Designed miniproteins, single chains, continued (4). Designs and how they scored, part 112

Each design is a single chain, and the fold is of that chain. pLDDT is the mean over its residues in the fold that is shown.

## One batch from the design tools (miniprotein)

Design m15890
Fold by ESMFold2-Fast:
Parts: C-alpha cells; sequence; structure tokens
Structure m15890 (fold): chain A 75 residues (1-75)
C-alpha cells in the first residue's frame, strides 16, 4: 500500500529528526564549554565530529522528505 509506505517513511523521518535534535543539543553544550574555555581543543575535535554527523543526518532527512513528497503527490 502507498499509504503504508508513506507511514514507514514518516516514522524514519521522525527518528532522523530526533537524532538531529539530540546532536544539536550536544553541539550547543560543546559550544558553551568552548566559550567558557573548558577543554577547548578536545571539545573542538568533538564539535567537528558532531557537525559532520549532523550534516549527514540532514542530508538523509532531505532525501527522505523528497521521497515522501513524491509519494504523496501520487495519491
Amino acid sequence: SLEERIRRLREELEELERQIKEIEEEIKKLKELIKKGINVKENEKKLVVLESARGLLEAAKSFLEEQIRRLEEEM
């Protein structure tokens, strides 16, 4: 069913949005620690890793949103 496929993709989208939010909260915490001068070098390295992970998840989200949009247009 087209509706079942859209539902599954929306569930995957919600999971991606949750993961992005969690990473954004960690990024915010790391930026605050860096601003306060706490373990700056180590936190900057962690920030680079999390920014990269966020970018990959945002790309996956955009791809998934486009798939959902196309399937909804077929209904």
Scores: mean pLDDT 87

Design m15891
Fold by ESMFold2-Fast:
Structure m15891 (fold): chain A 67 residues (1-67)
Amino acid sequence: MVEVLLTLDPSKLEEAERLLTRGVITLGLKVERLSETQYRVTGSEEAIERLIAELREAGVLLSVERL
C-alpha cells in the first residue's frame, strides 16, 4: 500500500473530485479530504500511478507528495 498527498487546482475542483470518485470506485482507492484542495490517497502503487496520470492529463494536479 502506498500513501500520497495530492494538491489540486482550486479552479478545477469539480473535475478533480469526479476523477477521485472514479478512482475510489474503479481502482479501489481510499480518499480522505484534508482541505479544499488537499487529499490523502491510499492504494496500490499501480492504482495511485493511474490516478496521478489521469489528474495530470486533466490538468487538475498541482503537486503530489509521497507520505
Scores: mean pLDDT 85

Design m15892
Fold by ESMFold2-Fast:
Parts: structure tokens; sequence; C-alpha cells
Structure m15892 (fold): chain A 71 residues (1-71)
């Protein structure tokens, strides 16, 4: 099972350390904002992660998707 808390830590690490996408950030030039990302399906989020070439393991990707798609 994917770990939502681990996914949150992955997201926080990459957004805080790399000045990446943050809540409320208008990232229209580099892709959808966090609000837009939360509206995407898990498959669409995975495709975006692959395009961004984030240095993540398959486990970290699964955990991040679980965090972003939680409802």
Amino acid sequence: SADVEAGRKVFEKHTSGTHGVKPGDKSSRSGPSLDGIQALSAEEIRAMIDRLKLDLSEEEIANLIAFLTQK
C-alpha cells in the first residue's frame, strides 16, 4: 500500500529544497499548480512526474501519487 505521509514528505522535500511547485504558486509556465495537480488522475500525475524527470524511486513515486490523489 502507498504511504500518504511518505508522499507528503517527498513533495515537501522537492518543493522546499528546489523552489518547485508550492500551494498557491502560479506555475503556469512549468505546468499546473498544486490545485491543478490534485484534480488530475493518478495516471496523469505519474506521466507528469516522468516528464519532469524527478529523481524518485518507484516507491517514492507511488507514495507521492497517493498524497496528491487523496480524497
Scores: mean pLDDT 62

Design m15893
Fold by ESMFold2-Fast:
Structure m15893 (fold): chain A 66 residues (1-66)
Amino acid sequence: SAMDKLAELSRLVQQAAEALKAGDYAAAREYLRQAERATGVPLDTSARTLEELDRSGRRAALELLS
């Protein structure tokens, strides 16, 4: 169902964000590709988009440390 696909997409995107926080771009790309396959929606897996997600993740981590 659409709700099941949304839940799967959410989980895979969260796993991609976790991989980016760990500096694992290869794992992040693989999770995003899995999300793309699950939804059929093309996702931008370019280095620029992954770098932007990594920057956002680092900022969130810094807020937790302050």
Scores: mean pLDDT 67

Design m15894
Fold by ESMFold2-Fast:
Structure m15894 (fold): chain A 67 residues (1-67)
Amino acid sequence: MEEVEELAKKALEEGIAKGDKELIRAAVEVGVYLGLLHMAEALKMPQEVLEKLKEKLEEAVKELEKL
């Protein structure tokens, strides 16, 4: 989890420095799903919600890693 946060932060900084809109978008999407997952865990949301958010986060990370 911490590693995913660091990956997203580095990608966002690189995207901003280079003006890479696709990299910025991918990094922000990872950050959004990571934040939603942490919030859902803190709120004790049902396991089905947590699993769906984990799937979305994994998809976003894979898209970022392709860039």
Scores: mean pLDDT 81

Design m15895
Fold by ESMFold2-Fast:
Structure m15895 (fold): chain A 88 residues (1-88)
Amino acid sequence: STSMTVKELLEAILEKIASQPAKEREYALELLELLAKGVPVEELIELYRKIMEDAGVPQEEIDELDEPENVESIKAAQERVREILAQA
């Protein structure tokens, strides 16, 4: 949803993954590590795509990850995670 903040989106993903099998938890840890390291956004999008595919998300919704507004949201999430870690 366009009304969902980047933080809310990440928290929702992490909460769902924490209650899922080990494979999904591994994806969550990889995602956080990549966000913290500041890897290219394309690599983050690929991981998001794999997580969504494993979760059974419709392909139409997965394809939306390539839309400019979603790419910008992912970039913002990466920057915010790095900022939070710099303060810790």
Scores: mean pLDDT 66

Design m15896
Fold by ESMFold2-Fast:
Structure m15896 (fold): chain A 75 residues (1-75)
Amino acid sequence: MSEEEKLKLLEEIEKELGIEFSEELREYILESTKGLNRLEFTIHALLAHPKVSLSKEEIEKAKSVEEVIELAKKS
């Protein structure tokens, strides 16, 4: 993923969940997600956000970006 794709995906997550990623948290996520695919990036970003309380077990069951976002909406 490019940085532009990552930032756009973070904005999509913010809109879907009604949360905000601070500039510092965005920079941390971009640095810590080098080489990750779209699904792995989404999981990492959600687990890094203090308002998102997804369990490791719930994450392991998710097979797509859409499934991870839906799990986060329910928490």
Scores: mean pLDDT 80

Design m15897
Fold by ESMFold2-Fast:
Order: sequence, then structure tokens, then C-alpha cells
Structure m15897 (fold): chain A 93 residues (1-93)
Amino acid sequence: SPVELLEKALRGEVPVTDEIVEAAREIILKSDEEAYAFLQALSVALKDPKTRENALALLRAIAQDPEVLEKMREIAEKYKDDVPEVLKALESL
């Protein structure tokens, strides 16, 4: 599934491909609930030194789309107490 592929990318088990980036963008733009769930998974990966670089690479690739970046910033700010690592990473872009 697209979610399983994203989880593998966050763990560094598969490279950050255009297909994975597009799957992440579709999830983020689908609903606020789906966006929040993805940002929670991203936050977990950003906290772990073993997955941090993979999570940052995926975040940077996804954030190349201005609409997706705006949505991620909106959800990360709304839920900043739950995903502070994502908000901080977005501010560093």
C-alpha cells in the first residue's frame, strides 16, 4: 500500500523516489486527518537518529510542491504540541 511504502522510505529501506513523494503528497492533500497521521509518522522518524536523515530527505522532496508545503505548515502549526519536530524541520527549509 502507499502507506507501507512511505513507512519503508522513512526507515531508509527504500529510496525516496518520485512515486513515494507523490504518494505522500496525495495523503497530505486528501484530508486534515490523513495529513496529521502522516506528520505524526514523520515526527517519529525525525526523533530517531537512525531515520532522521531519511525523514528530512522525504520532507524536503514533498515540500517542493507549494500547495503540499502550505498544508503541512498549517497542520504542523495546528498540532504543534504533537509534532514539534515537523514544525521545526519545516521552519528550517
Scores: mean pLDDT 83

Design m15898
Fold by ESMFold2-Fast:
Structure m15898 (fold): chain A 72 residues (1-72)
Amino acid sequence: MEEKEREAEEQIKKGEELVKEARKNKSTQEARDLAMKSATELAKVAQQASPEMGEKARKVASEAVDIAAETG
């Protein structure tokens, strides 16, 4: 159980880093691709993680989707 929480936390941190990188290069296709990958991965984490970790993952996924939309 604790290992799953650590994995979820690490995946959320990875998602946050990808969102930050995407924000730096908002006008590029690569930024959109990174944001979309982050959103997809975090959506899966939200479904598999605890309710608390799932809520945090959904919040970061929402930010990633917004960046993908802005990059277009």
Scores: mean pLDDT 75

Design m15899
Fold by ESMFold2-Fast:
Structure m15899 (fold): chain A 63 residues (1-63)
Amino acid sequence: GMAELERRAEIGAQVAIGGAVALGSTPEDVEVEVEITPEKIRVTARGPGGEVVLETLLSDALA
C-alpha cells in the first residue's frame, strides 16, 4: 500500500542524504526531492558537496 511506499521512500531519502553528506554537504544544506510513481521511487538529494540520486523499481521493492 501507499504507507509501505512512503516508508521505502523515507529510507531511500535517509540513504541519499547520507551520500550527499559524504560528498561534503551538511544535513541542513541537503535538499531532498522524492518522486513516487506506479513504476518507481526516485529520491534526489542535493547539497553544496554534490547530488545523489537513488532509483528503486517498485517490482524490486515489493519482491
Scores: mean pLDDT 76

Design m15900
Fold by ESMFold2-Fast:
Structure m15900 (fold): chain A 99 residues (1-99)
Amino acid sequence: KKELAESIVNLVKRAETLSKETIDYIADQLFKLGEKYEKEGNKEEAKRYYIRAAVLYYHSGDLEKAKEMAEKAGISFETLKKIVDAAREGKVDEVAELL
């Protein structure tokens, strides 16, 4: 959980230096990796990719895709919002609590 939280915080921090188009591209790649792991039967790894994709879509303002990825990751959209808000503030421990 803490390693995933650190990954999410770092991902959001890095996204602040990127264009919306680049953020959406990275989110699309994370989503595709999630689908690949899901088809291979690795549900836990798939969820980790879906949550990272959800966070990036939310950060870029693609709320529809963010909601879809949150549902695939098994988290509510309200929880996703809290994760993104905490990640933007660098609060790794708070992100870990929400995962």
Scores: mean pLDDT 85

Design m15901
Fold by ESMFold2-Fast:
Structure m15901 (fold): chain A 80 residues (1-80)
Amino acid sequence: STAERAALATEMVNTVLEIADKQNASREEQMELLDLVSRAIEVATPAQLRALLDQLKAMLANNASIDEVKAAIEAFIASV
């Protein structure tokens, strides 16, 4: 549903911004992550977005780098 997609989008944005904060990301790096998340939301189903959100939360827990997170989202977009 549109409501489910919006809720997933909000959690994904919050998760990547928390990763960015932990990694002391620049404004430019934050904007790159937000652009990639926006692209993922446009092309994926809610079920696929939930899988990406779970991956992003795991990456946050494991202190993944900005480059690792960008690569993961780019790979996700290419796979859907």
Scores: mean pLDDT 88

Design m15902
Fold by ESMFold2-Fast:
Structure m15902 (fold): chain A 71 residues (1-71)
Amino acid sequence: SVEEAARRQAQGVADLLKKAGRDDDAQQVVDTMDRLVDGLRRGDQDVIKQALARLGELEKVVIETMNEMKA
């Protein structure tokens, strides 16, 4: 399912952040994806907008983390 795929992707990103010592950011990625999936399922536009905005901020952290980990 799309929900299962989204959660798997979020877990993969979270695992990357944990390897970089960013446990709090890793948990926020998982929690924010769960909120997005719930919002989409319920049609809650405010929850969807807030979750997408938060994922955008977390994406910046992921990109910075990946750049720091590159040789």
Scores: mean pLDDT 84

Design m15903
Fold by ESMFold2-Fast:
Structure m15903 (fold): chain A 69 residues (1-69)
Amino acid sequence: VDGARAAGSKMAEAARAGYTPEQVADLARKETADFPGAEVRVEGDTVTVRVQLPDGSELTLTIPAAPAP
């Protein structure tokens, strides 16, 4: 569980630092590579990450990124 939460924190910090939604999504894909079934979606200026955790729960992270150009 800590891995997914840490990934969310890193993505939020990247977005705050001025990363684009695509850059945040790429970071999310790398951070969730160890989670089978992880799904990363870019929706305008927002990146949504869905991860199935080993305990059977599902975590959804919504990261606001820089506005679309």
Scores: mean pLDDT 70

Design m15904
Fold by ESMFold2-Fast:
Structure m15904 (fold): chain A 71 residues (1-71)
Amino acid sequence: SPLDDALANLGRTLSTLSKEERLDVFRFLASRLGVPQEEIDRLVDELKKLSKEDQIGFMLKEFGRLLRRRA
């Protein structure tokens, strides 16, 4: 699906970024998807504790959930 292709592309991009750049991407996209700032701050604190692979996996799963809910 176009969404699955977009998420795969995002995952590849995230794998080339630093940890801080990935967190900035998460903040930006979550804000654009209407996630409240308090929830973004909480999720970012959780993401900081994860490995690179787990961080990317979590981000893709959350964005997939949010985007499917809006379709």
Scores: mean pLDDT 84

Design m15905
Fold by ESMFold2-Fast:
Structure m15905 (fold): chain A 64 residues (1-64)
Amino acid sequence: LPPHVDLTVDQQNDLLDRITSRGTGVIRQGRADGLSDTQIQQLMQQVIDDVWNDFLTRQTQQQS
């Protein structure tokens, strides 16, 4: 799980689930395709950034 942010445990679990769901697929396929650890990490960073940005946008709007 990435950062210390003012998120509830429930919100943190949702974020983790989204990242894990996308991330595990990217890692597995990347390894199978012979991508380097660095290349896979770059793809993971893109996934995390996209999921995180979408998640934070929704949380900010709905948090209060």
Scores: mean pLDDT 72

Design m15906
Fold by ESMFold2-Fast:
Structure m15906 (fold): chain A 63 residues (1-63)
Amino acid sequence: MSGIRRILEKIGKGKYLTESQVITAGQLAGIPASEVREAIKRDTSKKRFTIDEAVEILEKLLR
């Protein structure tokens, strides 16, 4: 039911998501790119994300 998950699945196509792909998904959901970048750096040191990890990051910004 989350629109974020659908956006991430379209961008990732079953691959690991890069930081730039997560930022793009966030922008499509109405989140500024700078906010997504800061959330990624604070919540993880990873350069690759699963869809579940990316959903958690973006949903925290969509309060």
Scores: mean pLDDT 73

Design m15907
Fold by ESMFold2-Fast:
Structure m15907 (fold): chain A 78 residues (1-78)
Amino acid sequence: SAELARQGALAGMRGDPEKAAEYVRKAAGDIGFELARKGAEHGGPSGANGVALGVMTGPKGTQESADAAGRVAAEAPP
């Protein structure tokens, strides 16, 4: 869901790889969550972008969910 992807992106922004991966698994299934985990290791916009990419890669991911995660990255302060 879009809300799960948004929560994952927020976890990625905080630099929480395990939570980011967990939310991507719930939102998009068992593929792509490693991209979220890897991005979240860096935190900030990289974490949120990793979640968006993970959701897009996952078999149950939707464009709406990817867009929700991407918006978190786009709204991050410079």
Scores: mean pLDDT 79

Design m15908
Fold by ESMFold2-Fast:
Structure m15908 (fold): chain A 100 residues (1-100)
Amino acid sequence: PERISPEVRRTLVRPNEELAALLRKVGVTKEVLTVGEVLQALMDYIFKEKLIDESGDGSTVIVKGTELGKLLEVDEFSLLDDQSVLVERLMRHMEVVPEP
């Protein structure tokens, strides 16, 4: 899978209430933030909840039964291979905000 482009990472988005509630659990309270900031907050959530599968190479995230898993509608994903799928699923919970 392709890496997320820098342009996509700079896109301004407004999370819906479900995603915003998850972001608040890691201290993110902004109403509008970049896709890159959303991804960083998700990494903070993954580390806080200890969702990385330590039996593998450390790239697999097990989200089955978590709020993040419900949001993304997946049981697991790869940090190396599933970047495009992760962004696609996140975009379902975010509204793109045009630059002012």
Scores: mean pLDDT 78

Design m15909
Fold by ESMFold2-Fast:
Structure m15909 (fold): chain A 82 residues (1-82)
Amino acid sequence: MLKELEEKIKKIEEEMKEKFAEAKAAGLPQEELEKLAFELTKEGILKAIKLLKETIDDPEILKEIEEREKKIKELEEKLKKA
């Protein structure tokens, strides 16, 4: 069960990395790449939360994702002030 969820989450992360790599190859400015990286990571986490709720409903795993989401919001605030 846990291993299967890790594989699904990894696949989501890989899809996000591919989208970021395509944008970088297309010549997006650094500021836009940073915004894209944040948005893609946020989308990936939200998808992972949905999978976890459907499969486990485990509060410990949800707490770990919440901590990661908080870190992403901190990065978003820093980028907005740059």
Scores: mean pLDDT 72

Design m15910
Fold by ESMFold2-Fast:
Structure m15910 (fold): chain A 76 residues (1-76)
Amino acid sequence: SKEEQLKELEALYKGLSEAIMKNDEKRFNELLEEMLKKGFISQEEVDELKNAKTPVEKLVLLTRITAKRRLELNKG
Protein backbone atom coordinates (compact mmCIF):
# COMPACT_ATOMS: atom_id res chain seq x y z
CA SER A 1 0.00 0.00 0.00
CA LYS A 2 0.97 3.68 -0.30
CA GLU A 3 1.07 3.99 3.50
CA GLU A 4 3.41 0.97 3.80
CA GLN A 5 5.68 2.40 1.04
CA LEU A 6 5.85 5.75 2.87
CA LYS A 7 6.80 3.97 6.14
CA GLU A 8 9.52 1.98 4.33
CA LEU A 9 10.87 5.15 2.66
CA GLU A 10 10.96 6.95 6.05
CA ALA A 11 12.82 4.02 7.69
CA LEU A 12 15.38 3.91 4.85
CA TYR A 13 15.86 7.70 5.00
CA LYS A 14 16.47 7.51 8.77
CA GLY A 15 18.90 4.58 8.44
CA LEU A 16 20.81 6.22 5.57
CA SER A 17 21.04 9.54 7.46
CA GLU A 18 22.47 7.71 10.51
CA ALA A 19 24.97 5.79 8.32
CA ILE A 20 26.13 9.08 6.72
CA MET A 21 26.57 10.77 10.13
CA LYS A 22 28.52 7.76 11.48
CA ASN A 23 30.61 7.44 8.26
CA ASP A 24 29.44 3.79 8.02
CA GLU A 25 30.19 3.17 4.32
CA LYS A 26 29.15 -0.52 4.43
CA ARG A 27 25.73 0.25 5.97
CA PHE A 28 25.27 3.24 3.62
CA ASN A 29 25.86 1.01 0.56
CA GLU A 30 23.58 -1.77 1.90
CA LEU A 31 20.71 0.70 2.51
CA LEU A 32 21.19 2.38 -0.91
CA GLU A 33 20.93 -1.07 -2.56
CA GLU A 34 17.71 -1.78 -0.61
CA MET A 35 16.31 1.63 -1.64
CA LEU A 36 17.18 0.89 -5.30
CA LYS A 37 15.61 -2.61 -5.07
CA LYS A 38 12.37 -1.10 -3.68
CA GLY A 39 12.27 1.53 -6.47
CA PHE A 40 12.68 4.53 -4.13
CA ILE A 41 15.88 5.71 -5.86
CA SER A 42 17.32 5.50 -9.40
CA GLN A 43 20.81 4.23 -10.30
CA GLU A 44 21.73 7.82 -11.31
CA GLU A 45 20.73 9.10 -7.84
CA VAL A 46 22.72 6.25 -6.18
CA ASP A 47 25.77 7.34 -8.22
CA GLU A 48 25.25 11.00 -7.18
CA LEU A 49 25.13 9.99 -3.49
CA LYS A 50 28.22 7.77 -3.76
CA ASN A 51 30.16 10.56 -5.57
CA ALA A 52 29.26 13.24 -2.97
CA LYS A 53 32.45 14.00 -0.98
CA THR A 54 31.12 15.29 2.38
CA PRO A 55 28.46 14.07 4.84
CA VAL A 56 26.63 17.40 4.42
CA GLU A 57 26.48 16.97 0.62
CA LYS A 58 25.20 13.38 1.03
CA LEU A 59 22.50 14.48 3.51
CA VAL A 60 21.34 17.35 1.26
CA LEU A 61 21.11 15.02 -1.76
CA LEU A 62 19.39 12.24 0.23
CA THR A 63 16.83 14.70 1.67
CA ARG A 64 16.07 16.08 -1.83
CA ILE A 65 15.66 12.57 -3.33
CA THR A 66 13.42 11.28 -0.50
CA ALA A 67 11.28 14.47 -0.53
CA LYS A 68 10.71 13.95 -4.28
CA ARG A 69 9.77 10.26 -3.79
CA ARG A 70 7.46 11.13 -0.88
CA LEU A 71 5.69 13.71 -3.07
CA GLU A 72 5.36 11.22 -5.97
CA LEU A 73 3.91 8.52 -3.67
CA ASN A 74 1.38 11.01 -2.23
CA LYS A 75 0.19 11.98 -5.76
CA GLY A 76 -0.68 8.33 -6.60
Scores: mean pLDDT 86

Design m15911
Fold by ESMFold2-Fast:
Structure m15911 (fold): chain A 82 residues (1-82)
Amino acid sequence: MTKEQRANELIKQAEDYVKKGEEYYKAGKKRQAILWYNKAIDLANEVISTTNDPELIKKAEEVLRKALELYNKIVNKPLPQW
């Protein structure tokens, strides 16, 4: 398997992890949502650090941005007893 083939596989997996995080968030399971977003962030960062393909890097950066945005909405949300 080439680095580029592996990168494409990881990008697809990271996109699926973002979708799972969104499903858990909608179900009220914020802790599980954070876990899936963190997994997506980790995979996107792996792609960015291991490939030299600008198109794959761009796709990984798009997934990373979305996962970080969704993660930050949870961790910066006002808590009960606020």
Scores: mean pLDDT 81

Design m15912
Fold by ESMFold2-Fast:
Structure m15912 (fold): chain A 62 residues (1-62)
Amino acid sequence: GRALLDRILSASLEEAAALLVEATGMPRPVALAAAHEIRRTAREQGLDAALAVLERLKAQFG
């Protein structure tokens, strides 16, 4: 949850995508798009909204 979100937001985009692949098993292109969505959501809507996106993705793929 929160710890993974903090790692995604502090990592490079490629590293964030790799973290999502490791956590959920989603394909790399999907993880790259998801990392972009999480980062955009954090910037535009805040950390709680970004966490909700991450938890939805974990439920969908993990």
Scores: mean pLDDT 84

Design m15913
Fold by ESMFold2-Fast:
Structure m15913 (fold): chain A 74 residues (1-74)
Amino acid sequence: DEEKERRAAVLVIESLIRDVERRLGRPLSLEEAKEEILRLVREEAEEAGLSQEAIDALLARTEQLIAIYEESLK
């Protein structure tokens, strides 16, 4: 269901944007938020003890979710 996947992606990315803005104590541009989200996801995956292969796969998925989120802003 494309609508459910889009809705889930928007919810996840909006939550991550809020989290990174809260951590930095300032609003971010979309480009800055994208970089900070990818950094946060990598750091959390490393802390969880994921393999490099799993981290790379998770980052690729996160980039896909960001792309869906950006499309939703039209």
Scores: mean pLDDT 84

Design m15914
Fold by ESMFold2-Fast:
Structure m15914 (fold): chain A 78 residues (1-78)
Amino acid sequence: VPKSPTQVKIFTEATITAMIMRAFVELQITKSKKSKEIYQKAIELSEQARKKIEEGEDPEEILKEVEKEKEELEKRIK
């Protein structure tokens, strides 16, 4: 059963926003070179995900990749 494209898009945008906000908060707290690199990486990943959405890639696949990358960045912060 196909999921609602609107619902998947909302989840993808929410995941992207959460990833950026987490990296931004870490940057504000630590001000370290590592936190700056993590924030920059989060921005790059967000731009890549949005481009794939615009190009009509499978939204479920994009969401899965973004969630995996968010977990990787959170592990780097810890």
Scores: mean pLDDT 72

Design m15915
Fold by ESMFold2-Fast:
Structure m15915 (fold): chain A 86 residues (1-86)
Amino acid sequence: MRFRVGENILEVDFEAKKATLTYSDGSTEEQDFEILSMEEAIEAFRKAKEAGVSIGAPSLTAIQRATVLKIALDFGFKDVDILEIP
């Protein structure tokens, strides 16, 4: 699935457990991730709120939204909205 994160594009593959961030200059960074547990998801939502990071992805489960928030936080994002791209 693809998301806009400020000027950047975040592609998250939940099956391959890979996230690719494409910067506005065309450079890319990749990281592997794990699907969060319920306890990890609660912590991810809390940390995202503290960092000013929000997500607008109504098609995702709460665990999937929390996992994307953690990915964005791990990339160093703050004060940003994550928006699902169709």
Scores: mean pLDDT 87

Design m15916
Fold by ESMFold2-Fast:
Structure m15916 (fold): chain A 57 residues (1-57)
Amino acid sequence: SRAQELLDEANKLVREALEKGNIEANLLASMAGQYALQGKLEEAERLLKEAREILAK
């Protein structure tokens, strides 16, 4: 499902944020996972995009 895809991406970004010591990206990716589980897919995708942009710096 789309929710599972977003949850999997959120878990991957949480791992990457932890490896880089980036607290903000970790929080955003964790919140995205929670929204994906609630079926709030647009909110989840927005937060994942923000987490990716932070981690790209």
Scores: mean pLDDT 86

Design m15917
Fold by ESMFold2-Fast:
Structure m15917 (fold): chain A 92 residues (1-92)
Amino acid sequence: MTEEQIEKHREAVKLAKEIYEKIKDKLDEESKSILETSLERAEKDPSDIKALVAVIKTLVDEGFVEEAKKIYNLIRSSLSEEEKAFLDNVLE
């Protein structure tokens, strides 16, 4: 993973944390737990792309598709082709 990709992942974590603070009162306890755990993991290890993918999926499931797209656009270059195909479909 390149330094440029790591910086984009840090930006994605920061954005995801800002989104979470704005929407947390609208989330159920399960979604809050998933987002908090995934954000903590991604903040501790910016190379943990699976944590950021979990954040995107949880936001989509809760109806925050536009917010999920913003995070996805920052990490897209670090994803497998299978993950990109899945998220491109879900985010349409």
Scores: mean pLDDT 81

Design m15918
Fold by ESMFold2-Fast:
Structure m15918 (fold): chain A 73 residues (1-73)
Amino acid sequence: SDQRRKDILLEALRKAREAARKRGDDKTVERVDRLIKRLESLSSISDAEFSRVAREVEEVFRKLGVRLMVVSL
């Protein structure tokens, strides 16, 4: 469901934000905060939008080396 996909991305982003804060990576914190705000403003998310946001989340996690618990369908 759209809400489940949104919740998965938000959970991942919140973990990334915490990791970035611990490392003092202010630029990554700002990037993650912008993604969280965008997702929170959405009432639903399409498959195309989910894929775009998931790709951005994956890029952030790669840079931080944080364990990602999001499964791509």
Scores: mean pLDDT 73

Design m15919
Fold by ESMFold2-Fast:
Structure m15919 (fold): chain A 97 residues (1-97)
Amino acid sequence: MLTFEEIEARIRSLRTYEEMLAFIKSLTDEEKALIAEKYADEMQKTVFELLTEVYKLSLGQALFLTGLIKRDLGVKPSDKVTPEVIAFLLGLFRDLP
């Protein structure tokens, strides 16, 4: 099983969007639980709230990312954040805390 640090390093090392999505879809329940533990506070928010309130993205950036998340992960802007959404954001943003 990968540690959280290994999951973060691997997803950030992927060069294509398709490889990133394939990796996210391959995460085990144990690896998803590690992400959920690390981001427990973020997991209480909706996807839109996470993007606008925590990451402080512009409305345009948030709308673009919510479109991708809905299309590729099936999670709506009003749905609660999932471990797959966190992994997706870690892959797109190299500087997430």
Scores: mean pLDDT 82

Design m15920
Fold by ESMFold2-Fast:
Structure m15920 (fold): chain A 90 residues (1-90)
Amino acid sequence: MATATVTATLDGSAPSSERTTAVTNAVNAALSNPEVTDVQGVSVPVPGTNRVVLTLTITAESEEAARKAAQDAAAALAASPATLSVEVEV
């Protein structure tokens, strides 16, 4: 088992539907890899700002699978206009 983390900063002023679509597309991209066993998501609003920080923790059967799934999730997040930044850690 290996884990990868994707951290994204989302625009809180964007429509909630756009943020939800970005997160859903990212989770679906990660889960499209059959070696992915678990995806955990945590979103934390930054008080007094229009920012939301999303952390996705992806668990897979191999480090290669975890890295690939995290990259695919990051690409899905980056494709959304609601996403301001994305970082991947394995």
Scores: mean pLDDT 83

Design m15921
Fold by ESMFold2-Fast:
Structure m15921 (fold): chain A 90 residues (1-90)
Amino acid sequence: GEIKLSEEIKEERKKAIEEAVKNREKLDPSTARLLLLQAAELGLEKELLDKLLSLLKTPEELKTALRMLEIVGAPEEVIERVRKRLEELE
C-alpha cells in the first residue's frame, strides 16, 4: 500500500526542497537527484519537480535519476518528464 503523508509534513518538506533549490550554487548533482526522488515520492507539484530537473545538466545524471525513479515506482508523468529532458540533451 502507498503511504500518504500529512499536508503539514508535505508542506514542510516542500519548503525545505524549495530553499535548497534557491541555494543551488551549493547543491551538488547527487543531492539534487535525491531531492528529486523525495519530491516525486511526496507527490509534490510539477513546478518544483521541473526546478529540480533543471539542476541535472548531464545525460548521465538524468539517466541515473530515471533509473532510481523507476525503482521507487514514481508516477509515469514524472518518469516522462525526466525522459523528455534527457531527449533534449541527446
Scores: mean pLDDT 71

Design m15922
Fold by ESMFold2-Fast:
Structure m15922 (fold): chain A 80 residues (1-80)
Amino acid sequence: NPESIENQEVSKWMQEGLENFEKFENSSLEEQIRWNAEALAFREMVEQGKTPKENPEEFERLVEEYEEKLRKLLEERQKK
């Protein structure tokens, strides 16, 4: 199932983003989330053969989606 494969790749990219995120204590939490979300959204679009320049609405949607997912993952790790 292509959707299942995409979800697994997204989870991996989010995990990599979160690991990088934890290394930057002196940066604003919101800025770190935004930066990692943009990197993850860009990777996903490139994997699909798309660019943010040609698909700006999809890129912004993905950035916002990853921001929310990164916040939830960070909260989960802080709880554990």
Scores: mean pLDDT 70

Design m15923
Fold by ESMFold2-Fast:
Structure m15923 (fold): chain A 81 residues (1-81)
Amino acid sequence: SELSNFSKELKKALEEGKAEEVKKTIEENSVGAEELGKKIIEVIEKAEEGKMSAEEAAREVEELYEKTRKELEKLAEEALK
């Protein structure tokens, strides 16, 4: 799945010390999803500070995507009523 692939790529990038490059890419590509982008960047920053592992950060990002998807589905259902 896309979420699983993103999670794996994020873990690899964090382990390779590319956290700043990943944060920049998210900021540049989160037009229309700025709040999700900010939350993902906060998780990456916690990993950079050593407050969580690359694996834990990847897992947190997967949870953020799933939560956002469910919130968007609920909003769509309410808008169609």
Scores: mean pLDDT 74

Design m15924
Fold by ESMFold2-Fast:
Parts: C-alpha cells; sequence; structure tokens
Structure m15924 (fold): chain A 79 residues (1-79)
C-alpha cells in the first residue's frame, strides 16, 4: 500500500515541478514522495485524510490531475 502511494505522490511531484518549470532530480522526487507518504499516512491514521486533500486542492496553481493523484494516494493509505 505505501509503495503504491509513494509512486502516486512521486508522479504528482514530477507533474507539479514540470508545471512550475522547476528542475528536480528523480532522486529528489523519490525522497520527497517518501516523506509525503509518511505525512499522508499519519494524517489518514488520525482521521484527517479529507482535510489533507482539501488543503492540497486549495493550493494556488494546483491542477486537477495532481489533486487526483494525491486523492488516490490517500485512498490507498486509508484501505
Amino acid sequence: ARERATELLAEAIRKAAEAEGIEVSEEEIEEQARALTEQAAAAVAAGRGEELLAAVAAQPGMTEETVELVREAVETLAA
């Protein structure tokens, strides 16, 4: 479950970085995705997964595609 969530979050980070024109290495993306997976898992365990999704969706410049990837990651961690 966590591996799948990390893959989804890595894809979300990659797309967000590309949209902002930021150069991020694949190693940095993977490291950041692991950190975000642990943060998301903690939020889900605390019953705050919906709050996390709402906060992500409210971020300026966030695309629907990126929000969908984060939603899938949260749902994977909640199962």
Scores: mean pLDDT 77

Design m15925
Fold by ESMFold2-Fast:
Structure m15925 (fold): chain A 56 residues (1-56)
Amino acid sequence: APVWDGEALVEAAEKAGRHTGESRKANPELYPGPADPETLAERARQAAEEIVALQK
């Protein structure tokens, strides 16, 4: 089981955001909206960093 690791959380969030963006870009008919993988990755990373900051 994973232990709490802020750095790992941020990295995982960034990867998940990028993957979500790629999936949405591949299926525009199902997910009509912003689907830039880098934008979603950056947004997810920022959200995770804010969560990590609250733990400090």
Scores: mean pLDDT 71

Design m15926
Fold by ESMFold2-Fast:
Structure m15926 (fold): chain A 82 residues (1-82)
Amino acid sequence: RIKLSREEIEAMLERLKGLLRKLKEENAPQELIDAVERTLRELEEAAKIEDEEEMQERVLALLEEREPELVALAREYAAALA
């Protein structure tokens, strides 16, 4: 069991916003930009849930669902830059 505090979720959102900005500035593949943007939007919606346990469950489920796609796209982009 991992408990994500609201502060930890906010820090994660800020990190994703920074990543999205960097990807757009570097003209990263549109698929990666779209995936990060969609994940950010979904996490922002989840973070608005008033019930902390429901919020944590939604955030964790979303991260689990999105992580494989984001990791695969990020690795592809990193390989293209190398």
Scores: mean pLDDT 78

